# Designs tried in a protein design run: designed miniproteins, single chains. Part 83

Each design is a single chain, and the fold is of that chain. pLDDT is the mean over its residues in the fold that is shown.

## One batch from the design tools (miniprotein)

Design m2886
Fold by ESMFold2-Fast:
Structure m2886 (fold): chain A 82 residues (1-82)
Amino acid sequence: SSGTVTLTETFDVSHLSDEEIEELAKKLNEKGKELAKELGLVSATAEADLEKRQITVTVTGKDVAAVFEAMARLNKELKELL
């Protein structure tokens, strides 16, 4: 959309069970909600795809620096949970 930046990153989680993938996505969504409030983002969400064994993280905001910071923090959170 005009006036917003969106970053999307997809992670392979094929080594995790269905329950672990769902819990990881839940934790990332909770962190995303906190970051959206802290950094004034439009959204920061994680979506689990059990068929593809993937988690997709999407961050949208008006401030480019805030969007990149949120993605970096979510990337770190995911890395620490894997």
Scores: mean pLDDT 86

Design m2887
Fold by ESMFold2-Fast:
Structure m2887 (fold): chain A 97 residues (1-97)
Amino acid sequence: MSKEVLDLEIDRALALMAAAIAKTMLENGASPEEVLAFLQRFFDLLAERYPELKDEIERIVKEAQERLAAGEDPSTVIDEAADRVIELLDKKIKELE
């Protein structure tokens, strides 16, 4: 496996862990805004490492913020945002195989 694919696989695993932590934070009474801010810090790191994914990641975060402001279910919004970022990483891994 190339170093690039290995780095993407590690970042994918970290994204899954970040999503699990975010869900646990919501279950323990953290605000949706605090949880999204936590995920955004991680997603910003991914956008810096993978500049070609930056626009898509920023769009996912913006849509999540708008959905939370509209009063949608926070668990659903957070899960969908995390899943969409993981899908971007999966597509990038597949392109390199």
Scores: mean pLDDT 80

Design m2888
Fold by ESMFold2-Fast:
Parts: sequence; C-alpha cells; structure tokens
Structure m2888 (fold): chain A 78 residues (1-78)
Amino acid sequence: MDAEKKERQERADELSSDSLAAMSDEIVERTLNHLKEQADAGSEGAKNMYDLVTEQVKRGKERKAEEEKRREEEALRA
C-alpha cells in the first residue's frame, strides 16, 4: 500500500513535469481551465497547480524551440 501510494505520487509528479509539456495544447487548456475554476472557487491548492502547469507548459515550449534551433544549426553545418 505505501509503495503503491509513493509510486502513484511519483507518476503524478512526472505528469506535472516534463510529461505535461508533451501533452496536446487542447488537453493542457482544459486542465488549466479546470484548475482556474477551482482557484476562483477559493482553492489555493488549485491556484498553485494552475501556476505550476502554466509554467511547465511554457518551459516545454522553450525547450522545443531550443531543439528546433539546434536541428536547424545542424542542418546548416551538414
């Protein structure tokens, strides 16, 4: 039981980290809308999650842009 709870929490952390950046924009937008509604209802936890998810998505976009830039640079040298 304890190990299963820990593993489930770690899975959720992975989703809210790099994995969330890999989600489609539509899924991310729906998740953000849900969290925003909960935050507007007075949930500070949801507000924190909303900020966290928004930041993870932004970082994911930046990482993807850097990867694209790197590939363009490789193509120019090849």
Scores: mean pLDDT 67

Design m2889
Fold by ESMFold2-Fast:
Structure m2889 (fold): chain A 73 residues (1-73)
Amino acid sequence: SLSLLEQIEAAKAYYEKAAAEGKIHPEVYEVMAKGLDELKEAVAAGESEEALQAIEDKTAAEGRAILEKLAAA
């Protein structure tokens, strides 16, 4: 089984490849990549479950806002 840090790195690689292949919008990729980097740093620092959830919630909200803006254009 993969460690949580290895799972985050795999997710980062997946989104980077998807962005390079045009499967996700560049602005959405930037938000996801930043969120995964923040999550990786928090996990490495031994942050609480609540802190990890806050990073996820913030990243999801920022991603949704970009998608809504793009859909309204």
Scores: mean pLDDT 82

Design m2890
Fold by ESMFold2-Fast:
Structure m2890 (fold): chain A 98 residues (1-98)
Amino acid sequence: SALAALKASLEKGKEELKKLAEETTKSMSSEEAQKYRSYGQALTADIQALFDKLNDPELKAAIEAFAKEVEPIMKNDISLVKAYLELLKKALEDALAA
């Protein structure tokens, strides 16, 4: 079902975000890497909470499609990962405000 697919995509997205954050931070100093990991973990938790508040399947589908399109771009750069998480959080906040 569409709902089952959305839940599967959300779980996959969460796992991939954790992997990307860890891989990306390996290129930085130990202290900077830890700071970015902590920030990314907190932001990921916020994003998950916002996703859980969305009751409109169409809004969830639109955000998921956007996330999938942007994912290949950010995997090579910590700044892109940060920007992605911040953009995703804003998109979720905007969707909930609509």
Scores: mean pLDDT 62

Design m2891
Fold by ESMFold2-Fast:
Structure m2891 (fold): chain A 67 residues (1-67)
Amino acid sequence: LPAPSAAAQLAVARLVAERGREGVTDEELAAIAREHGDPLASVRALAERTSQEDARRAAEFLSRALA
């Protein structure tokens, strides 16, 4: 699967960092995919593979990179 855009990665990282993987709904992932023009499968795969700790680091890195 292709990697999602940096903006979609940031959105996923923020949700997973705050709530954990289990706290993120399929509807929220679909909304991120639609908003950023990314495949839903790629956004879901990222959320499923990302630990809460990795998500916190990714959110910090990407928020600085995109600012």
Scores: mean pLDDT 84

Design m2892
Fold by ESMFold2-Fast:
Structure m2892 (fold): chain A 105 residues (1-105)
Amino acid sequence: GSGSMTRPVHEAFLAARDAVEKTTGKPVRLEVSGLEGGKSLATLTAPGIEITMTVSGSGGDVTVDMEVKGDSEEKAKQAADAAATALKDAAKKQGTITVTVSYTL
């Protein structure tokens, strides 16, 4: 079967989108798709910034591997920090989300 995002994880990604939008002052698009092996892909796209999140796990125990691309290291780090903080804050309310961040600058 295709991978699916749980409601708490999806709400966490909506919070991450909103945090990136607030930090950049630019509209942010959230897209979610299923991957092989029951994983899900979530992508946040804004002008000059792309954050790709690979979601794996089950139930409330979820791992998010975050890859960040930006026009500059400063913009990429600011966006990633905003997204990671929002994900971690959402995790405290809904379950366990572990976030790992890597940069392609």
Scores: mean pLDDT 72

Design m2893
Fold by ESMFold2-Fast:
Structure m2893 (fold): chain A 66 residues (1-66)
Amino acid sequence: AAAGKALWDAAFAGTHAGVDPAALAAAVSDEEIRAFLRDPKKYSASAPPFSLDDRSIDALIAYLRS
């Protein structure tokens, strides 16, 4: 999904250089991805601050699972 890809690129550009989104998605559950996207600073002090609603999070997960 185009919206999910845009969110992935915005959230992880430069921070996961060389990491395949599909391989990362296979390694973690949808719940873990959802938890990270709601509060990235809880998981990494270097993560950029962003606010995503549940619909945006669902679009990103759909992209990672496609």
Scores: mean pLDDT 61

Design m2894
Fold by ESMFold2-Fast:
Structure m2894 (fold): chain A 100 residues (1-100)
Amino acid sequence: MKVYAAPLRNGEEFTVEVEGESTVKVTAYFDARGPVKLTVTVESDKEKKTYEVEGVARTPGADRIEAPEIKLDKSKAKVTVKVEMHPAVRGVAVLVEFKK
């Protein structure tokens, strides 16, 4: 399993290019108060898919949102994760997990 982790601020993006992977799962952990939107874009030579997941952080440090598990065809794929949140809230830790 390949795992990538990135701290993101409001409006920031994290991009990973992979080849040979069968699935990707994106989880965002946030120490934030208010709404958080996670946008996961998967681009391949065959298609471009965008998944949006919204959550509301009630308790800082205890909240997470998960994107649906996304199937990959073991070809080259570009996965971009973008986070949008209220500018006054603390950051988000994004975990991107790939399985063969």
Scores: mean pLDDT 74

Design m2895
Fold by ESMFold2-Fast:
Structure m2895 (fold): chain A 51 residues (1-51)
Amino acid sequence: VGTDFSDEELKELEKLGVTDIITPALSKSTIEKVKKFREETGKDIKLHIGL
């Protein structure tokens, strides 16, 4: 079981004004998608590992 965000999910988070994402685990895929989203939209999204 992995945590993986789709491009659509990242866009929804942007619309809701979310700037921080907390996840129990980071996959390479999730990190890559967040980087792409930040570069594409110019939004500064922070990733946190936590409970």
Scores: mean pLDDT 60

Design m2896
Fold by ESMFold2-Fast:
Structure m2896 (fold): chain A 82 residues (1-82)
Amino acid sequence: TEELQKLARQVGKLLSKVTTEESAKSAEEELIETAKDPKKAYEAGNVVILLGEHLKELGYDEVGKELEELGKKMKELAEKLI
């Protein structure tokens, strides 16, 4: 859905704060494609949550918390579409 793709873009913007612009854009594009399939979007939400947890361990507490929140929203929305 459009809303899942919007969440994917928000993840990409957050990633640009902790990695290269090219890497962040590549991840965003992949997430947008994944967001077209609700089952894959649900799995991607889990990966985004784990990435948020890992970034918090690395000292990116604010970015990590926002990624965990976005990942949870992706899972919740995707589950309603399955």
Scores: mean pLDDT 83

Design m2897
Fold by ESMFold2-Fast:
Structure m2897 (fold): chain A 89 residues (1-89)
Amino acid sequence: AVEHLERAKRLLEEARRAGHVDPEKGERALEYLEKAIEAAKKGDYETALEHAEKADRVVREARAENPAKHEEILRAIGEAIRELKRKLS
């Protein structure tokens, strides 16, 4: 979970620097990913899932200036969400 969240954060930071994502939505999604990473590191998978799902929603709302990069970010967040749901089952 942490590894997928950290990968999503790196990809989103790269996309934001390259101008491939809305700066305001990108910043908000990064804040949610950071909160998800912190919660997951503490073993709080329920809170991590909530923040990861908020990050996913914000990224989906953002205009896809680079569709391939946008899809890669969503895939990384999706993998994290799937693993977090598995831990809560």
Scores: mean pLDDT 81

Design m2898
Fold by ESMFold2-Fast:
Structure m2898 (fold): chain A 94 residues (1-94)
Amino acid sequence: SLGNILRLEELTKKGEEKSKELGKAMQELLEAAEEASFLAGLGSGEFNDAVNETLEEKAKEIEEAMSDVEEALKKAQEALETAKKLKEQAREKL
């Protein structure tokens, strides 16, 4: 999870340089991802692995889209919704 969070931190900095809206979406994603990873780490290892794999996939999608601000923003917003759902699922498993 730490590797994914560090990657999202770097992508957040890049997003902020390109657009205020993208930077805001990336910052919200980073916060939700940190909470989801922390809560998942308190529960089942199987669920923690699934959360880490999902966050890695979302970070990769955003990184690949980063040359196009509108696509990067769309991917960041989709990733934020996913991270929020993972956070809720992690809380329910505690």
Scores: mean pLDDT 84

Design m2899
Fold by ESMFold2-Fast:
Structure m2899 (fold): chain A 69 residues (1-69)
Amino acid sequence: MELDLEAALALVREALEAGDLGLARGIARQMMSDPKHGEEAYRRLRELAEELGRPDLVAWLEEEWARLR
């Protein structure tokens, strides 16, 4: 599942670089809603958002994670 997670993270990064916030959020939401890997996905997505200097995305991820949990 780590390989699938890495591929999804790469797609989120590419969507953000392309300015497609809707696609990035859609992929991130699907990743976080996974019953087995959602927590790991949330941590990895948050790390990605912090690496990219996107506090808006960090805030959105925190809100979505709280809603899903």
Scores: mean pLDDT 80

Design m2900
Fold by ESMFold2-Fast:
Structure m2900 (fold): chain A 63 residues (1-63)
Amino acid sequence: GPETIAEMAIAGVSKLVPKELFEKLRPELEEAIRNSDRAKIDEVIDSLPEEYKAEVRRVVDLV
């Protein structure tokens, strides 16, 4: 379900970004994924440093 999908996406993202950045983004990204809020997901990803945007987007788009 949406909770399992959010957990899988968040686990993937945790491997791609530094822990400090991940902790700041996790609550908002996890909630946006659970709610299927594409606008909020895009907003969170767009707030990332450029070097992480493409990889995080690919992981999130898989779920």
Scores: mean pLDDT 81

Design m2901
Fold by ESMFold2-Fast:
Structure m2901 (fold): chain A 84 residues (1-84)
Amino acid sequence: MREEAREAIERARRLIEEARRLLEQGAPKSVLQQKREELFELQGELSQLRNELLRAGDEETAKELQEVIDEINETIRQLLQAIS
């Protein structure tokens, strides 16, 4: 569980970094939309892991996952603004 959460967090941070880089470069709307979809899928995965950790009593790791979910949500918002 914790190892799965750690890997998911690392994957999320990498995807966030990629998305932010593409935004800075003015990437095409199609590319930004694809990254938004990837972040939505990852957000769902992290939310499920967070719920499982909370049920297991690992509030610390669940909190760390929530912080990353918040970063994903902010990045999705930025991507949506660039697409719209």
Scores: mean pLDDT 84

Design m2902
Fold by ESMFold2-Fast:
Structure m2902 (fold): chain A 61 residues (1-61)
Amino acid sequence: SAEGEALREAVARYGRERGAYTSPSPALDAAARALALQPHSAEATRALKAFVEEDLAALAP
């Protein structure tokens, strides 16, 4: 789905930016696994995308 693809891109970006500040993120890993387990849930996809984007915003200077 378009939302799933957008989340996948956001997760990839999150991994790059989060990794610059600390070791591999268990939150990123959990988000990627959740997407794989619930690919048809638009609500879960939107919630995970919002979580990833909110966490990225917290990392901004």
Scores: mean pLDDT 59

Design m2903
Fold by ESMFold2-Fast:
Structure m2903 (fold): chain A 87 residues (1-87)
Amino acid sequence: SLKDQALELLKEADKIYSEVTGKPALSEEAIELLETFPEEVLLAFALQEIKDIVNDAKADPSTPEEKIKKLEEILKEVEKLYEEHRK
């Protein structure tokens, strides 16, 4: 589903961000809570969270370029899912 794809993209972006910043990744409890969200709500949430992750990563000059590119790819994929849901 679009919801499952968006959640996987959010998990991937969060994992990269966790590795770059040293902050803990999303807990299993947080993931379980997100799985209870309606599809529209999760898509909007994932889009905003991934945007914030990309912006934070790009604002930090110590973030490796390869990680920024991967995060930007993930953002484009979730934007595509969000637009597919809107149609």
Scores: mean pLDDT 82

Design m2904
Fold by ESMFold2-Fast:
Structure m2904 (fold): chain A 96 residues (1-96)
Amino acid sequence: DEAIKLYEELKKIAEEAKKEKKYEEAKEKALELVLKFMGNKRKPEDLSDAEIRLLQAKANYAIAEALAKKSKDEEFLKEFEENKPAAEKAVAELEA
């Protein structure tokens, strides 16, 4: 699952950033991974703040959905499904 891979890679980047205190470099690497995951060929420096927020929302949504399905936790899955329409609406509003 590519979303689970993205989550694990982002987690590694976050842990290395904590160790080395290189937060700006880690942020740029995280954005590059999100762009690659989304099939977007743009560079982090070419993104507006609105585009960064949209990419983060889409990536977070995809990761949350993949984690919910993998966990098989019925309560977590139910909560995710109940919140899904609101999350999808938020992404659609950012795309408009």
Scores: mean pLDDT 72

Design m2905
Fold by ESMFold2-Fast:
Structure m2905 (fold): chain A 90 residues (1-90)
Amino acid sequence: MSLEQITHQAVQQILQAVQDNASIEELAQLGYEFDQQVEAYIAANPERAEEARAQRMQVQGAVQLILAGKALKDDALIAQAVARLQELLA
């Protein structure tokens, strides 16, 4: 599986979970699963480790904004994170 496929699938799952109003625990679990997939990808493809870490930071940053937005009941933070995730699909 390519880095692009791993990132695209994770982003789609996170966006769907946000749309379905998933819990903080469910969203955190999706972020954890993505991190594990990226670590496995880096181990198999060390030449692309820098790109993989950059993608991980972008997705993790968006997940953290969603978690913060849900905890604070701040829809603007969630919308900002969703926009960033949608950019990764382009």
Scores: mean pLDDT 88

Design m2906
Fold by ESMFold2-Fast:
Structure m2906 (fold): chain A 70 residues (1-70)
Amino acid sequence: SEQEVAKKIMDKMMLKIEELLEKGASFEELKRVIDDTEKKLKEEVSEELYKEVKKKLEELKEKIKKVLDE
């Protein structure tokens, strides 16, 4: 299903973010991964599902920035 495709894409993104965090990656590097994921989701899923997952990706960016800036 479309939701399964979105979940797989987001799970892959989360694994990459975790690997980059362990390597001491910058917020800009992590933001790039999230932005690339957003672009891929826009191509792979409906506009309705994309809108929902985009909100989650924005929340994730804010959480990562807070963790790295503190």
Scores: mean pLDDT 83

Design m2907
Fold by ESMFold2-Fast:
Structure m2907 (fold): chain A 68 residues (1-68)
Amino acid sequence: SSQQKALDSLKAWYESNKDKLSEAAQAAAEALVNAVETAVKNGEPESKIEALFKKKMRDFLLAVQKGQ
């Protein structure tokens, strides 16, 4: 799925860059991954999964801006 592909890409990016991220940015990235995986496992509607991904991505980008 597009959500799984985005999640896999984010995990790969995180693994390559986690040492450059603040603790807050790392926590936000992990929260994004966990929230999307949980929603997919629970069979949440695609629209809800997409909205959740976008919200958590915004939280992550804000954490990166504040911590770097």
Scores: mean pLDDT 78

Design m2908
Fold by ESMFold2-Fast:
Structure m2908 (fold): chain A 96 residues (1-96)
Amino acid sequence: EKEKEFERKLKLYETIVQIERDVLDALRLIANAIYKLAKERAKTPEELKQVEEDYKKIQATIDANEKALPQRIRDLLRRLGFSDEEIEKIEEVLKK
């Protein structure tokens, strides 16, 4: 009865987490590609310093986004009609 619905929701949760993690990984790859390209195009020490500072800011933004991920997933699940009790039960199962 409730077990099939719980298993379906658990799989949906795992899929959402995987997509969110894949997005963060893609953002890090894009940031690294931008950094390499900008560094190769820098013609002066001042331009190179700006590239390094911009890269640090981008990395800090991605790191902040990653730290916010658990709460962002909970908020998304609530919008999709998951109860707080269902979210807690799913998180508990995945902690092992």
Scores: mean pLDDT 83

Design m2909
Fold by ESMFold2-Fast:
Structure m2909 (fold): chain A 88 residues (1-88)
Amino acid sequence: EVDEFIEALKNGDIEKLKELAKTSPDARIAELASVFIAALEGKITPEQAVRAGLPALRALGDKADEVIEALKESMPEVAELFREELAK
């Protein structure tokens, strides 16, 4: 469920994101969860997270705004970079 993903992002809940990456029936949610886990763990930069996540985020359509808003609480730099890309 997208709502579970949004709450996990707001809280920086790596364990819940790992669950969603493995079990989500939505491949876009699973891909984004994997990217955001790597970013939260410091394994990739905010710029790398945006480059890796942008195709899946665009594919979410109207839900992309909710994801970016949730990211402001846990990964504000990633949220700002996604906003810049979507505003173009």
Scores: mean pLDDT 82

Design m2910
Fold by ESMFold2-Fast:
Order: C-alpha cells, then sequence, then structure tokens
Structure m2910 (fold): chain A 98 residues (1-98)
C-alpha cells in the first residue's frame, strides 16, 4: 500500500536524523577541541544546538508521517525517543569540552 511505503520511508528518515545527530556531535566536539579561541568554541556550540534542533524537527516530521500507518506507530515513537535522547546526550557531551 502507498501508506505503508510512505511510512517505511519516514522511518528511514527518522533513523537518518538520529545518525546525523551523532555524526554532527562528533564533528563539533573535534572542532571545539581544535579551536584555541573560547569565543569560537562557544560559536561552534551554538551551531551544534541549531543543527541538532533541525535534526529533531526532521525526526518529529518523520515520526508524524510514519504514524499515518498504524503498524508503524510504535516503531516511529521508539525512533523519535532514541533521537531525542541522542540529541540530549550529544549536547551534554560536547558542552563538557568547552
Amino acid sequence: SERASRASGALIEGVGAATDTRITGDQMAAAIKASKSKKKQEELYKKLEEAIKKQLERARESARLAKEDPDSASGADNVLKATEETAKEELERVKEVL
């Protein structure tokens, strides 16, 4: 069905948001550690917050679309929750290197 196909695509997008959140956290932590300027480190952290906010928006929209198929609702909630937990962990982890 078209609904099941769209839900599958949305679940893949949700997993992508979680993966991109982790990659962005790693890249930003490395950039902050490489920077010798506290001002630049704080600017990089703000850029991380903005990037993670965009991934959370992507994850929420993906969950909304996946839930249009009732069979995908539980999976969508689990992926969204995992992405939100990953986002919080990455923000806390990177803040510790400031």
Scores: mean pLDDT 88

Design m2911
Fold by ESMFold2-Fast:
Structure m2911 (fold): chain A 63 residues (1-63)
Amino acid sequence: SKEEFIEQQLELLRKEGVPQEVVDSYRKTLAEDPSKIDEVMKEIIDIEIDRGLELIKRAVASL
């Protein structure tokens, strides 16, 4: 489900060093308004893309 996907991604973001406050803010948003699930999912995906690009840039710079 979308809810399971979001929880899995938030746990991954937390393990990758995203601040707990950021993770908690998404959980709070969904608890207060579940209709925002698609918006929250998009924001999580955008964060993952940005972090992935940062890692690629660092890897290239180390060559």
Scores: mean pLDDT 80

Design m2912
Fold by ESMFold2-Fast:
Structure m2912 (fold): chain A 69 residues (1-69)
Amino acid sequence: GKAEIDKIKAEVEKSAQAAIDAETDPAKQRRLQELLDETLAKLDKAKNAEEARKIAEEFEVRAVRIVTA
């Protein structure tokens, strides 16, 4: 339901902020912020918790690619 999607949003925001705060490269910080904004927009359109979890998993994979680039 909406409450579960909102919880997933909060977890993604917390994870993204921690990654941004730990990053020293301004270009990577910007890419992480853009990824967060894109991910939150997708989560707003998620119809159920399963879709939200898939969106969060995609965020995690893409965030790792940015920080390890």
Scores: mean pLDDT 85

Design m2913
Fold by ESMFold2-Fast:
Structure m2913 (fold): chain A 69 residues (1-69)
Amino acid sequence: MKVKLHLEGGEPIETPVVPGSSIADGAKLFETESGELVAARVPQDAKVLKAEIISDETGESQEAKLVEK
């Protein structure tokens, strides 16, 4: 499973899903359309405009939203 990140001022990047414990190391939380939470690393100082979760098995993508506090 991977996350496709659409960044402000940059090209889209793909990054692997990481454990939720990695949030302290700069990973961000994303909520899927099904209400599941996934974590992925975002480049430092990058602003995420949109995220998509891509299945490695099916190739299907689903929209995910950055969880902000």
Scores: mean pLDDT 74

Design m2914
Fold by ESMFold2-Fast:
Structure m2914 (fold): chain A 73 residues (1-73)
Amino acid sequence: ARAETIDRIAAILKEADPAMSDAAARAHAELLVQRAVDEGASDAELAAYLATRLGLPPAAVDRVLAVLREYRA
């Protein structure tokens, strides 16, 4: 479900950036799901957001994209 996907992404964000608050991780996860599912954002656009705006390492970017691809399937 959408809520479960948001929870999974928020958990990945918290693991990658332990300084990120629970509220911030959830807000970013909600925005990522909205962009990926409702707005049709490409994997390249989502990867750029995760790497450049959130500063996530490549392994964390790949994990978030994998969760989003699974939800879209």
Scores: mean pLDDT 82

Design m2915
Fold by ESMFold2-Fast:
Structure m2915 (fold): chain A 87 residues (1-87)
Amino acid sequence: REVELLQETIERIKEILLPYLSEKEAEEFAIAIVSAVLFGDERRIELIAEELKKKLIESGMSEEEAEKVVEEVLEIARRAARELEEL
């Protein structure tokens, strides 16, 4: 159940990123974000978020759009972390 929720969360984030990043990059960012959030490492979360924002801007996104996407994927990961605490 915990593994299923983790995999579903990674897939949701990957799906959001796939239109803008390669499949490999989308998967790597999804795994990195979910892992950092579950570990509670705010410094690592900030570093991953900044790198993701940079990649999204390089893909043709505006800075505002990239910030919104980063916020969305972080919220998805944080919601999954809270749900895991309740299991």
Scores: mean pLDDT 83

Design m2916
Fold by ESMFold2-Fast:
Structure m2916 (fold): chain A 99 residues (1-99)
Amino acid sequence: MTKDELLNAYFTAIKNDLKNPSDKSIKRLAIDSISVIRIFPGEAEKIAKTLASLLKNHPSIVNDYITALKSRLETLKEKDPLAYSYGEKFLEVLLAELK
């Protein structure tokens, strides 16, 4: 899968999950976000800004998504330190954009 194909699939999944949000879909979105950032760390800022823009239209799920991201990062701390490092930076940018 090309970078553009994977990013398009990721943003399509976000839009679909935001139409019918659930605890399961929010957790999946958090996992997918970290996975995409792990594969394309150079896209982290663009993804964070785009996701923040989408989440601003769904303020009720912002806290649940951030909680799911933090939970996912904790599971990666020992198992995938690079994913953890990239994910921490992504979360930092995302939180700045949500202010």
Scores: mean pLDDT 81

Design m2917
Fold by ESMFold2-Fast:
Structure m2917 (fold): chain A 62 residues (1-62)
Amino acid sequence: MDRAQLLAILESFKTKESRLSFYAFAKEMLSNPGSDEKPSSLGDPTLTIEQMVDDLIQLEKN
């Protein structure tokens, strides 16, 4: 998964809430934490697009 591709996907979302939802879903897909539907990081409004992308790329590598 390319950093540029993730940036483009997240950038396409009009709201921070939509981006956080996608980020939470992708994070679950990569880290497989279980059936939790409401991770605490989903409510953090300080997460930037670049922070989300970096976190997802690191999860994919591990």
Scores: mean pLDDT 66

Design m2918
Fold by ESMFold2-Fast:
Structure m2918 (fold): chain A 107 residues (1-107)
Amino acid sequence: SDAGAEVEFETRPDPADPSLYEARTEIRSPEGRRLGWATGRGATPLEASRAARENAIRWLEEQGLIPEEHEVSDPAEVRAIFERGAEAHAVFGGAVGPTVIVGFKRP
């Protein structure tokens, strides 16, 4: 069907350290299959979200994929990432700022 994968992005107080927030993001394939999760911690929801994004990129690089970052406001741009040979993507959003889609392809 559509190549527009949904990602779940949430922040919450870290259960291991109540002075920190935890953010999670889901990494998906072109067909919308879940490949994994990335998490991040920070003193604020925004900092936790940025850490989760960095950890998602690092995890995908460890899978042998290279990052290609795009700022998008239109879900149709997700399809273009896959049409350029990306095998996975992660979507990062926050309460403020643009949605950033990071596509990943084989070297």
Scores: mean pLDDT 63

Design m2919
Fold by ESMFold2-Fast:
Structure m2919 (fold): chain A 79 residues (1-79)
Amino acid sequence: KEKLEKALEIVERIHQAKTPEEIDEVIAYLKELQEKDGIDLSNAIRYLELAKKHLEAGDEQKARNLLDMAAFEVIKALT
């Protein structure tokens, strides 16, 4: 149950990310969590990196879709 709460907290962070810099902060957090807890978050990190690239290119809609995919991968990894 505590892992589900942590997953929802991370999902909130992902949905609040509006800039490439904010996406980088989430990526850094997931990489650190992966290192400390041994959880495979590689798919979530990959989608966040793709979202950042699309946001930098001005494709906000595609970036938002990729952030949703990253959030889904976080839920899958933590549950």
Scores: mean pLDDT 83

Design m2920
Fold by ESMFold2-Fast:
Structure m2920 (fold): chain A 89 residues (1-89)
Amino acid sequence: MAAELLKKAAEAIRAGDIETADKYLHEAVKVDPRLMLARVTANLLIDLGKLQEAADLLEKVAELIEKGEFEEAEELVREASRRAREEKS
């Protein structure tokens, strides 16, 4: 469920439909609250104009969740968040 919502968010980002993408991310966080940092990070990347990077991040997180690799998914999001915040400064 949550992984499917992340994939839909990534598709919306690639289509330039940022409002729809954020709605899917909001629903994903309601299903799995651990995805809050993924939503924050994707929105930060979008603000930086890095739409493809945001979409790629969400697809990779979805893939890891589908494989049950939740710790790896969290580490990927933490590193992406760190990199995005560094560039925003």
Scores: mean pLDDT 84

